# Designs tried in a protein design run: designed miniproteins, single chains, continued (2). Part 100

Each design is a single chain, and the fold is of that chain. pLDDT is the mean over its residues in the fold that is shown.

## One batch from the design tools (miniprotein)

Design m7483
Fold by ESMFold2-Fast:
Structure m7483 (fold): chain A 70 residues (1-70)
Amino acid sequence: SRAELLARVRAHLDGLVAKVEALAAAGDLASAQAIIDGLRALQAAETDPEIRALIGEAVARMQAILDAAQ
């Protein structure tokens, strides 16, 4: 269902945010940036506006984490 799809997308994005937090805490800013860049590319290719918005929110959270770590 669509609700199951959106729940899976949110869970996946939350996992990526947690990974970026862990990488930033470890000082691996290059790997953290690579995740953000990959997700920006997925956002640009995404045709579903709701999923695109969820990706955009995750990217904003990740960028704030990385900016605070620098």
Scores: mean pLDDT 89

Design m7484
Fold by ESMFold2-Fast:
Structure m7484 (fold): chain A 81 residues (1-81)
Amino acid sequence: SSLEKGFEKLKEYVESLLPTFSEEEQKLFRELLERIGEAIKKGDLETAKKLEDALLAAYLMAQEGYSFERIKAAVERILAS
């Protein structure tokens, strides 16, 4: 599907950038990518969208130099919404 192909491109892009982030940020990004893939595979598009929003927020916050604690809190808020 186009969603699965889009996710594979996103995963490849994010994974190529992982070495530029801290070990804790890398673990969070990998966890979110795995969960997105599983949600898409199950057809749970609502959960997939929330996880993608969380991944995007985490990526942008990490690039801006936010602390991991603040990044994790933002991810948790998005996933709880």
Scores: mean pLDDT 84

Design m7485
Fold by ESMFold2-Fast:
Order: sequence, then structure tokens, then C-alpha cells
Structure m7485 (fold): chain A 78 residues (1-78)
Amino acid sequence: MLDKAIEIEEERVRLLYEAEKHSDDLEKMQEIGRKLLDFIETKRPELDKLIAESKEDPTIVYEKLAEHRKKVREELEK
């Protein structure tokens, strides 16, 4: 359950990194913008459901997700 939530957050972090990397490319930014909108509409509700169904303390869940976001960001910046 948490593994799927982590996967969803990693996808979001990668999309945000691509947006930062291509900030001067209008066409690429529009493509990434559409992907982020789709992510919010489809993946965000799935993530919220997974967190609710985990029965873990939400604070602990969000802390774990934050650690994974940091790791993904560090790997992308290499």
C-alpha cells in the first residue's frame, strides 16, 4: 500500500523536475503542464485513498513520503 503511494509521489517529483529543467521551452512546459493536470485528476485521489486505507498515522506516512521525495530529487540532480 505505502509502496504504491511512494511510486505516485516519485512520479510527481519527476514531473516537477522536468518542468524546472525545461522552463525555457514553451512546448515542453505545455506538455508537462498537461501531464501534471492529469496527475492531479487521476493519481491524487488514488494517493489519498491509499493513505486513508493504510491505517497508519498520517504524520508518519507523510514523513516517509517526504524522505522518498528528497531521495528522488537528489538522484535526478546527479
Scores: mean pLDDT 76

Design m7486
Fold by ESMFold2-Fast:
Structure m7486 (fold): chain A 124 residues (1-124)
Amino acid sequence: NPEKKREEELRKLKEEYARLESILLEMIEFLKNSEDEKAREFAERIEKRLEEIRERVQKNPNDIEVLKEAIKELKRLIKEALEELRKLSETDEKAAELVKKVEAVLNSKTPDELYKRITELYNS
């Protein structure tokens, strides 16, 4: 049934989008609260780009192609924010912990893999 396959794909894309949006928002909040002015300015630029992605998804919540492009853009923004967090992680332990959490999210294909990777990070 093509409709059931589309509904399953749409659900998986919405779940992936929500996970990536959540981690990017956490990264933005951390960077905005940084003592480094360049990190704060970077966070404001990423936040503006995220708002543009969110507006497109909100206008087209059931469009598979819009969700796929949004996920691709979120992964790119997360990689850019991760590079900025890695610079801070040289002197900030909380930044280093967030880097590990973000890498776990990016390297997990399923919620079960994400849960396993996060629990392994906090139990080691």
Scores: mean pLDDT 81

Design m7487
Fold by ESMFold2-Fast:
Structure m7487 (fold): chain A 86 residues (1-86)
Amino acid sequence: MSKEQLELEIALSLALMAAAVAIHTNMSLEEAKEFLKKIAETLREKGVLSEAEAEAIKAAIDAAKSKEEAARAFQELFTAAIERKL
């Protein structure tokens, strides 16, 4: 495994943990959305996500009607973005 692949796999694992935290904590829907969008923006700033990928993820989070829907949207779109790079 290359260093780049390892960094992407670590990022994927951390993002999946973040989605679980959003669902299984006492966060409100709005707090969970802000938490997940902040993570997407941080991953864009670190070059893990493109601007378009981060914006698509944030838009899907904003469209969500529950914490479970927001976390699922984040998980599915982020996993797809990382799998394209692995």
Scores: mean pLDDT 79

Design m7488
Fold by ESMFold2-Fast:
Structure m7488 (fold): chain A 106 residues (1-106)
Amino acid sequence: MEEIKEEAYKLAVELLNSKKTGEEALELVIEVADFALSVTKNPEDKLEAGIQRGLAGIALGLYKLIPEMPKEEVIKVAEKIFRQLIESIKEEATLKALLEWLKSKL
């Protein structure tokens, strides 16, 4: 499980850094959380994915109010939320599904 989480996080960082704007980076985190919510059967994984989706939504809303914020700082926020989402996943099937989804986006 540790190795799958590490691989998923490496792909997540690659995808986030490929985004042209901080808005697109935060939208990717929301999309990932929505995917995790759609595939997991574990109630704790659902709650955590919901929380991380909420945090990404708040960050996106705040960024739209303060667009002067540097893209790199917004990407760091997106990376932190994405890391927490991946690290929190307890269901192996959910983690494997997420890894395959991330690979499909490269």
Scores: mean pLDDT 84

Design m7489
Fold by ESMFold2-Fast:
Structure m7489 (fold): chain A 74 residues (1-74)
Amino acid sequence: MEEIERLLLEYGELLRRRIPETQPLIDAFRAGEISPEEALDKLSAAFLANESTLSPEDAAALRRTMTEITLLLE
């Protein structure tokens, strides 16, 4: 649980720097208002919606982090 929370906050911080619109989702997760699964789903939806506006390097880094969190939630 704690490792998943740490990775989600790291993923959220990376997304916030590239997609500032994700800040309210990160704040809600930090406040305990949404579950880790809901946070991952909503942050990943925002990433996929904005993927074409990101550099290939940023998109690859975010995709890798998303995949690692998804594997831990299985």
Scores: mean pLDDT 79

Design m7490
Fold by ESMFold2-Fast:
Structure m7490 (fold): chain A 68 residues (1-68)
Amino acid sequence: SAAAVAAAARVLREKGGLSEEDARRAAETLVQAIEEGRGAEAARQLSKEFGVSGDVLNDAGVAGVIAA
C-alpha cells in the first residue's frame, strides 16, 4: 500500500541516509518483497545496492508492515 511504502521510505531516508527518490524505490521493492514472502532476500540485495545496513532495512520493513 502507499502508506506502507511511505513509512518504509521515511526510515530509509532518516536512518539509512538515502535520498527521497532512492528511499522510495528501495521501499517499493522491500514492501512488495515482504508481501511475497521474500523480505529477507530483498533486504540483502538492497543492502548491497544502496549501502544500507540490515538493521535499517529491518526497521523499514517493520514500519511498512505496521502502516499497511
Scores: mean pLDDT 83

Design m7491
Fold by ESMFold2-Fast:
Structure m7491 (fold): chain A 90 residues (1-90)
Amino acid sequence: EDPLYELPEEIQKLLQEVGIKKKYYTFGEVVAAFGAYLIKHKLFDPENPNIVDLKGTLLEKIFGRDKVTGRELNQILIDKIKKEAKKVEL
């Protein structure tokens, strides 16, 4: 079974902005929820959809990056969850 995580406060607040309210997430659910957030807020570069432009958003402050690729964003999420999220056993 996939491990469940309680997300850091900053990430939870961000996902709540798009109406996502869960207590526990698998890593795959976090990635999918972030993808939905990026699509809803139109943060993909229209000229290069492999690039996410975070400049001037709350995500720039949270991740410390102005532009990322989807792969880089996934790696930053993995690292932040492993460092700051609590792994939960049901």
Scores: mean pLDDT 73

Design m7492
Fold by ESMFold2-Fast:
Structure m7492 (fold): chain A 74 residues (1-74)
Amino acid sequence: SMRAREAAELLIRGIANKDPQAAAQAGTILEDMSVEEIEEAIEYVRELLEKGEISEETARQVVATLEDIIRAKE
């Protein structure tokens, strides 16, 4: 979904670039997202890591954050 990609991209910017505005925007979108959409965001982050577009450290932090949000929604 476009929302899953947007949330992942904003969260990556928030973490990798230390951008508090991007992190806040990601948080707002993630609150309105379903568990299924957040799982799509995790898969997108893994694709970016495989393509070398993000660091392993950034990918781990983003995935951990998304997994924490899934647990909070369940």
Scores: mean pLDDT 85

Design m7493
Fold by ESMFold2-Fast:
Structure m7493 (fold): chain A 65 residues (1-65)
Amino acid sequence: MMKGIVVAAPTKEAAEEAREKLRKEHPDVAVVGVATSDKKLAEEVLKKAQEADPDAELELLVVEE
């Protein structure tokens, strides 16, 4: 199964850093970074990604700081 992670962080810099770190550790996993502190918005991004590939195992990771 294809694995993916949606990373939500309060700043663009934090989101980008978290995304790069995860991609470096797991290059075969799709990682999307979202600059938001709103968990609902992060969950919407996750749902949209899941709609694009319903067979994928997607996980939401929220980074507070």
Scores: mean pLDDT 75

Design m7494
Fold by ESMFold2-Fast:
Structure m7494 (fold): chain A 78 residues (1-78)
Amino acid sequence: MVFEGKEEGPIKVTVTVTYELSDGDTLTLKGIGGGETLEEANFNAGLQLQKANEKAREWLRERGLSIERVVSTSIEVE
């Protein structure tokens, strides 16, 4: 399934997730979504974060690393 999320719009939502990796290091990913409503911007931020997670998992696999847990999650609205 292919999704195209908006990054621009009158309302912007930034979702930031920090993971702890199997080697004890951390990885921070951001999903930025835009829209005409808060719900649309939040949905688009989620889609962008999902794409970032997929790319990050590929990057981690190439390095023999895995995600152990979520350290923090924050949501910012502008």
Scores: mean pLDDT 79

Design m7495
Fold by ESMFold2-Fast:
Structure m7495 (fold): chain A 81 residues (1-81)
Amino acid sequence: VEISEELRERILAAVRRLEEIDPKVAKPVREAAEAFLENPSKENELRLLIEIGVVKIVAAVNKDEELLEAARELEALVREA
């Protein structure tokens, strides 16, 4: 499945939001998102979802509601793809 330009822009915007909140935590998500957008395989999708899951765990442990909501937004976009 080819990702539409609109969905690609929305995914990149969601990744940028994570980077603005916590660039260190966002780095693995950025790398996985770039790999997914370059080649939207099931393997790259799963890798991206795993990295988003790690961010959600970090956000929950730190009680960072903003980071958690940003990670959920990105997860929803990736699952839509």
Scores: mean pLDDT 86

Design m7496
Fold by ESMFold2-Fast:
Structure m7496 (fold): chain A 90 residues (1-90)
Amino acid sequence: MVEELRKTLEEAGVDEDVKEALLSILEGKEPKTEKAKKIKDDILETYKKLYEISKEEAYELFKNILIDALKLPEELADKVIEAIEKLIEE
């Protein structure tokens, strides 16, 4: 799963700090760079705000962004969102 995410993000030309932030979310680890840490925090904060309005719509909207903007396969997008939800609930 982690290697699949890395490869997909590299093929889509995603910024290295964005890749590090998303991989760290999926693995439940701290990002290696300060920029990636900020991106991770921004992602979690944005999802949390949407989740407080509507859990279902937050999931669908974020999933569409991951698929359309980052070119993630549906399965990887679902796994990233599941990891985000786990982190915001703790």
Scores: mean pLDDT 80

Design m7497
Fold by ESMFold2-Fast:
Structure m7497 (fold): chain A 77 residues (1-77)
Amino acid sequence: MKEIRRAFYDTLVEEGLPFGNREEFVNASEEEAIEMLREYARLYNVEAEEEIERFKRAKSVEEAREIAREMARRAKE
């Protein structure tokens, strides 16, 4: 679980889109992490509900990176 959280967060940071506290996100409950992702969406003025739903179902670091890249792409539009 924590590897998925780190991969997701670090991918967004690598794309130039940091949000919240890294350790808080990595150690958050699912509900808390979703709230942090909604804060990210508000901070960068993007729609992220589809990516948040995919994040909830992500089972690998590769899936997490894919979802984070998609969120980053939308934020850079």
Scores: mean pLDDT 82

Design m7498
Fold by ESMFold2-Fast:
Structure m7498 (fold): chain A 102 residues (1-102)
Amino acid sequence: SEEDYLKIVEENSVAHALTFVLAEALAAEPHLADLPASTEAEKKLFPAVPLDPSSPESILARAAQLLLERVKDPEFIEKLREYAEELGSPKLIKAIEEQLAK
């Protein structure tokens, strides 16, 4: 699956890889749909979820953790960090840093 995710990023975007991993995860963990978006930018990526900046968790942060469990490529990780910085999501940045520290 790592090769499939790398191809998605090469051909589409980091945003597409994040939405794809979440779609796969929702089949196994339907409760992920209860996680809110923490920023307006995240809400645009996940229009079906509520916006709650005060929530300790974020659907995008969870998607990033799931993606990093599957993809360990250094160039991909750098692209994911750049994407997080561009989005301006502190929860996404924190989730990436915490997952990489494992």
Scores: mean pLDDT 79

Design m7499
Fold by ESMFold2-Fast:
Structure m7499 (fold): chain A 85 residues (1-85)
Amino acid sequence: MSGEELAEELVRAIDELEAAVGAAGLRAFLESLGSAPLPDEAALREELERGKAELLAQASSFTPAQLKSLQHAIEILRKALEEAK
């Protein structure tokens, strides 16, 4: 898959997880990845929109190592989504 396809898939996986578990569940997931605690839902949304924009902007410039990391992130998000069902 191209970097653009992986970036779009990751964005979709994040959106699906937010829809399934809500902002609190998504926040807990991000905190489990070593992110600093986010103060509220608005801050979470701003951070996610910024991250999605950066991800899509850099999609054509990803290294093979970054592409592998994106694939791994998608797998983790898909597993979290399955566990939320």
Scores: mean pLDDT 71

Design m7500
Fold by ESMFold2-Fast:
Structure m7500 (fold): chain A 88 residues (1-88)
Amino acid sequence: SKEEKIEELERLLKSIEILEKQGLSKEVFFSLLALSLNAVLAGVEGYSAKYDKENNQLIVTINGKEYVIDSVEELKEIIEKIIEDLKK
């Protein structure tokens, strides 16, 4: 359900704060978060994430629009945007 996906995304936000403290490289961090976002959003139409190795960036697609994520702060903001979009 959408409610379950919102709870999973809120847990992912908490996990991001913990992972930031572990000193993972940007490449490892964004690769892991691309996989985690795709797993959480599996079965939800209009959402996907991919890691761009060439630019070391995360690409998040929301309803056909691509968002380029280059920092952990931007990642948190996009996840919060997805949560709000799912609540509507």
Scores: mean pLDDT 82

Design m7501
Fold by ESMFold2-Fast:
Structure m7501 (fold): chain A 89 residues (1-89)
Amino acid sequence: SARAAALSAEERERIARLAEEAARVAEEAAEILRKNLEASEKPSQKEVSRLVAAELMKVAAETAKALGEPLEDVEAILEAAKELLKEAE
């Protein structure tokens, strides 16, 4: 069953904030990539995808570390990171 069902209201809010942070990091990474593509000598799509994947994995690791157990949101972040890396092929 979902860990959220066994957690306090404060802990559930913390999980929600981490999920929101994951979404913001993904958006921020995408914006950095867009600006770098415009400002630099055309970095490869693989480098771009790896940068975004690295940020997503960082957020997933911090989420898992804070909660002590894997959550569905952490799993979703890891899947998103894998998908971005696959697009680099």
Scores: mean pLDDT 60

Design m7502
Fold by ESMFold2-Fast:
Structure m7502 (fold): chain A 75 residues (1-75)
Amino acid sequence: EIEEIKKKLKEVFEKMAEESRSPEEDSKYAEEVEKLVKELSKLLKPEEVLDIVNSEVAKMVEKRVENELKSGKLS
């Protein structure tokens, strides 16, 4: 259950980094993430939920920053 939700959370963050190209799409993915975080919060303590979310967010941010830097340098 927890592992399954964590897997889905990771996949959503990965898709946000790669596929989201507009504020509208970004908002949709953010809503999916919020829904998954709420489910985790019912099963785990806030500290544990934050650890899981922070790990996935860090990976997404790294991908997003790298993509923007590559785009800026090429353009």
Scores: mean pLDDT 73

Design m7503
Fold by ESMFold2-Fast:
Structure m7503 (fold): chain A 68 residues (1-68)
Amino acid sequence: MEVPSPEEMIDAVVELVNDPRVPEEEKKEILEIAGEWIEADLAGDRERARELALRFAKKVEEVKRRLE
């Protein structure tokens, strides 16, 4: 799986947070992962930031599949 860019992560958050079909609990989880990614990036932990970005991408894919 390709590591999403920060811009792709922000766009996905905006899209899913504004989708009424996505449960609030799923929105909260996506926001928490994104927040952890920002913290890791600010700390300079590139390995952890990459892991969190991949986790974010996987969660976004899972949520989008459920909406099909």
Scores: mean pLDDT 79

Design m7504
Fold by ESMFold2-Fast:
Structure m7504 (fold): chain A 88 residues (1-88)
Amino acid sequence: MLEELKEKLLAGLEQALRELEEARELATKLAPEKAEEIARLVEEAKRVVEEGKRRIAAAKSAEEAEAIARETLGRVRELMRRVAELVA
């Protein structure tokens, strides 16, 4: 059922937004000298998630919705990898 899949994917992205905020707080505490760069990367990741949520809501098929979710989480993962490198 496409609607049920969309609800699950959107709930997952909403959870990702909460985790991004927690990651920003932790990363900033670990590397306060990198706070501005961490904030920029996290805000970009949040923008990617919000765009993904809009695209999933508009998706016409389960395959399209899953592809958008995979693309969105891949981009978020790459941005958070860069945040991890700043605090290492």
Scores: mean pLDDT 87

Design m7505
Fold by ESMFold2-Fast:
Structure m7505 (fold): chain A 72 residues (1-72)
Amino acid sequence: SAQAEVAALNEEITALIKEIEAQGKLSEFLKKVRELEERVMAEVGDETDRAVLEAKLLEARRRILEIAKELV
């Protein structure tokens, strides 16, 4: 169901944010974020659910950027 897919995407994004916080490889994290963004656009029809997932993906991008700043 659409609700089950939203829940699964939310769990995957949450897991990715934790991996980013563990300071893994930035290029691989960006690739995973893009893949999840594409799935949200393809699979999530509800605007409210989409906005929540997009906000989490934006947080993932911000975490990647913060780690990148510390590497310079």
Scores: mean pLDDT 79

Design m7506
Fold by ESMFold2-Fast:
Structure m7506 (fold): chain A 56 residues (1-56)
Amino acid sequence: MSLEELLAQLDPGGQAAVGAAAREMGEEAGIFMGELLLAGDSLRDAGKKVAERFGM
């Protein structure tokens, strides 16, 4: 799924989290954040998994 498609499916908090991950860790990190949030992960749990996978 593209970053644009993920952003369209998320609430403002999820969109902000995806945008922050993409800016700080790259577009793939943003996509992974969005996929986790759409799968039902909390912002905290998704953030931990993104940081663990992308090294930040």
Scores: mean pLDDT 80

Design m7507
Fold by ESMFold2-Fast:
Order: C-alpha cells, then structure tokens, then sequence
Structure m7507 (fold): chain A 79 residues (1-79)
C-alpha cells in the first residue's frame, strides 16, 4: 500500500517538488509543538486535554507521510 502511494508520488511529481514537500513537512513537524503550546494556552482545560490526546496520532500521520515522501524520492532518483 505505502509502496504504491510512494510510486504514484514518484511518477506524478518532480525530484524538486518531492524535496520541497519533505522540507515543508519537516518544518511543520518542528513547529508543531510551538503551535500546539500557543493553542493549548488559549484553550479551556477540556479542549486542551482533547487536543493533547490526539497529538500522538497527528505526529504519527506526519511521520508516516514523511516516510512515504522519502521513499518516493528514492524511487524517483533511481529512475
């Protein structure tokens, strides 16, 4: 499944576009905690707890997308 998605990305995007997508996502990943801290500081305790409970899933989705993009870059560079 993920290999099929990576192959699709490799076929439909340039090496430069994939590298930029990786860079943009890595930057969002690095800034995620700061953006989250600001949001939590302005949220009710109930909303803050719900956001924090979902943080691991959000980070896991970002990490998974990064792995797919990096695999797509590897496939594209070998072509």
Amino acid sequence: MDDEIAEYVAENRTIEQIKKDIEDLENRRKNFDKALEKHLANSSPEVAAAIEARKPQALARMDHTLEVLKKALEIKEEK
Scores: mean pLDDT 78

Design m7508
Fold by ESMFold2-Fast:
Structure m7508 (fold): chain A 104 residues (1-104)
Amino acid sequence: MIPVRITRVDMRSSVPLSQPDAPASVELTIEVETAEGRRFTIKLTIEGGAPDEQVDAAIEKLRELLRRGEDGEITVKGPASLQAALDRAGRVLETLREIEEEEA
């Protein structure tokens, strides 16, 4: 595994006011530093009540990007619900904490 350090995680929620039936989303911006001092950014967008299987697939892709030290964008789509999007984002944040512990 490539030694990486998560330097910052920023979380933003979005609900389109012009389209109240549109899916609410949560965007995670993850800034990472490699052992060589190179920095890269991974963006992860979770829409609505995404199924756990799609969230798990996104987490696996996130782990792959971290292992390779590559920037990237991951989107998980699902039915509209801000609360469900926040719950899925919480799972990603928990996984990031576990990855930090594994790379220490």
Scores: mean pLDDT 70

Design m7509
Fold by ESMFold2-Fast:
Structure m7509 (fold): chain A 100 residues (1-100)
Amino acid sequence: SSEEIEKQAKELAKEFSKLFKEYLETKDKNLFEKALEIIKKIIELGEKSKDPEVALHLYLVAMIAAHELIKASKDDPEAVKKAKELFEEAKRKMKEVREK
C-alpha cells in the first residue's frame, strides 16, 4: 500500500540522515557504503510503488541523497563515482515513470 511505502521511505530517510551526519564528522567509508545502501533501498521502494506520484517522489529523494553524498565525498573520486551512479539510476527511473 502507499501508506506502507511512505512509512518505509520515512524510516529510510531518517536512517540516511543519521548515517550522513556521522559520515560528515568521521569520513568513515563504512558509513558511506551504508548510506549508498539506503539510497538503493529508496530506489527499490519507488520501483515497487503502484502509484506513479509516490515513485517519482522516492526517485527525487534518492537523487537528493545521492547529490549530498557526491558533495560530501568530493575528495574521494571512487566515492563520487559510486554516488553519481545512483544519482543517474534514480534520474533514469524518474524519466521511465514520466514516459509511461
Scores: mean pLDDT 87

Design m7510
Fold by ESMFold2-Fast:
Structure m7510 (fold): chain A 88 residues (1-88)
Amino acid sequence: DEWQRLAETADEVERQLARIEALLEELGITGEEVEKDPEGTKKKIKEKLKELLKEEGLEIDEETEKTIDDYAENVVNRYLELKKKLEE
């Protein structure tokens, strides 16, 4: 039934949001920071990911930087989208 499908969709949105929140927490970023300054948060995610990769001994080439940029944008945009869906 459509009601069960909507309930299952809400549960899935909450699970996805929890996964993103856990990822942001690992980077030392709060949801409040994402909502207050999305663009600054994207930059912060990028900088923290670069630091983590350097600590692992990985070289950051142009392709890796683009991947990090795309990842940071997707994480922030997805968080805001999921938050909006839960808050109506």
Scores: mean pLDDT 75

Design m7511
Fold by ESMFold2-Fast:
Structure m7511 (fold): chain A 91 residues (1-91)
Amino acid sequence: KVNLVEAVRREIAGLPPAARQQMIDILSSVKHSIDKDEIVAALQEVRDIARKNNATVLAQGIETILTVAGETEGFTLAMAVRELLRLIEES
């Protein structure tokens, strides 16, 4: 039971500023959406940016959300987007 929030914050702090800003912009664009396909596409983009920048814990967290996306209601996915956006902005 590791403190994953601290691990994610450390990874985000180590990202190039442009990569962090791109993640914020993508998540901000869908934070009011309830369309599951739109949200999934945005999460996939952020996951890919995290992978390219070796933010492995962040990428795994997003992949876990994507794995259960088919079972997850649109509003619950929207809440996950807002939580990710908050974590990235506060890092």
Scores: mean pLDDT 81

Design m7512
Fold by ESMFold2-Fast:
Structure m7512 (fold): chain A 111 residues (1-111)
Amino acid sequence: NIEEQKRQNEEARETARKFFEKLKNAKTEEEKKKIVKEIKDLLENSENSLALAISLLNLIEEHAKENGKLTPAEKEVLKLSIRTVLRRLGSVVSEEIEEQGIENVLKRLEK
């Protein structure tokens, strides 16, 4: 059902936006770590984890283009999102390949 898929994708986008906004507005390192953990838990346990991961990647790309370099917390969300996409596509990725992939993405985003 195309309409059902559209609604699930829209829900994933709104969830991604809400949590990424919380992360940007977090004032302390403890708050940022808590939000990153909440995002990780959602990416590991939600039915729409792939759509959520893709939405987070899009939000991170837009944020990097507008604001330059990403914070450590935002980089962690990027890493978790990339890992979720690779996992959902059935890929087993070593940490080295994952880190190289993240560095290549960051190089493109932080022009």
Scores: mean pLDDT 78

Design m7513
Fold by ESMFold2-Fast:
Structure m7513 (fold): chain A 59 residues (1-59)
Amino acid sequence: SRIEELERRLEEVVEESDRLAAQQKAAGRVTRDQLLRESALTIERMKLYVELRVEQKRD
C-alpha cells in the first residue's frame, strides 16, 4: 500500500541520518558536507511525514 511505501522510505531516511550522526561522533567534528546532507535528509523526512499523514486521513 501507499502507507507501507512511505513507511519504508521513512525508515531508509532515518537509517541514513543515524549513520551520519555516527560518523560525526566518530570524527569528533562536523563538516559542511555532513551538515548539508543532514539538512537534506531532514527536509525529505518532513515531506514523507506530510504525505503519510495525508494518506492516513483518507481512511
Scores: mean pLDDT 81

Design m7514
Fold by ESMFold2-Fast:
Structure m7514 (fold): chain A 105 residues (1-105)
Amino acid sequence: AAKEALEAGGRAALGAVRGDGEEAAEGTKKAGEYGAKGGEEGSIATGAGGGLSAMAGGSAKIAGDEKGYRAGLASGEGGNEGEVGGPEGSKEGGERGEEEARREG
């Protein structure tokens, strides 16, 4: 549901801040899955979760954490795909964001 998608996005953001690409990737994937299950409302929550991850990445960059910055950006892009593409976009965005966060983090 929408709350689970947002919480998963928050976990992705925490992973990005810590430079933990695996946690950022898992959170991004779960946000996309919950977003898809929540329909339109879930897709909006996936976008919000991605925004949190992108902001966390920005903070990581300021702190000099390049891995966290890149992971946060990848998760943010995945969340944006979910917000724009609805349930199908949420699933695809989450999977793509997972791959990129795992590669960058």
Scores: mean pLDDT 64

Design m7515
Fold by ESMFold2-Fast:
Structure m7515 (fold): chain A 94 residues (1-94)
Amino acid sequence: SKEQLIAGLETLRDSLLRTLATGSDREVAQATALALQLLEHEATHLPEEVRAVVEPIIRATRARLARLSDPRARAQEVLAMLDEIIAALRALPA
């Protein structure tokens, strides 16, 4: 459901925020890559109408990440992406 997807994304966001606050640059890089991979995998299983909203946000984030090498800056971009996707999903009619 939309509510379960949002809850999963909020959990992923909170986990990444915690790693960013307490983790090494290597741990932040690994958590960031895992979060992005999990989200991209989940996106492939979403209904077409939901994917049409989510995929452009992921694509724009990937384009920004291609210009960033700093693991903490990359984590901030992925966190911003998660917040944007959560907001977009909440705006969708049920």
Scores: mean pLDDT 87

Design m7516
Fold by ESMFold2-Fast:
Structure m7516 (fold): chain A 86 residues (1-86)
Amino acid sequence: MEKLKKAAKEIEKAGKGDVTSRTIARALLLWPSKDPITRAMAELAAASVRTSLRSPKGRTPEVKKSLEILKEYHPELYEMVEPPEP
């Protein structure tokens, strides 16, 4: 839990107020929950991030830094929000 809170804080700092970066941090914090509702909200947040990243406008340098932090701390969630580029 403490490592995920630290990662979320670093993601938000790297995002510098970007909505997508904040959504990544929230998805990360909610992801470990075994509660069906909280898990569904985490998956919805991850899907929203993936949709934002599909647009070039959603891939700011700040968001890219947030994704690198996510990849280091939670590679499984990273793969769900950032599908392999063709």
Scores: mean pLDDT 76

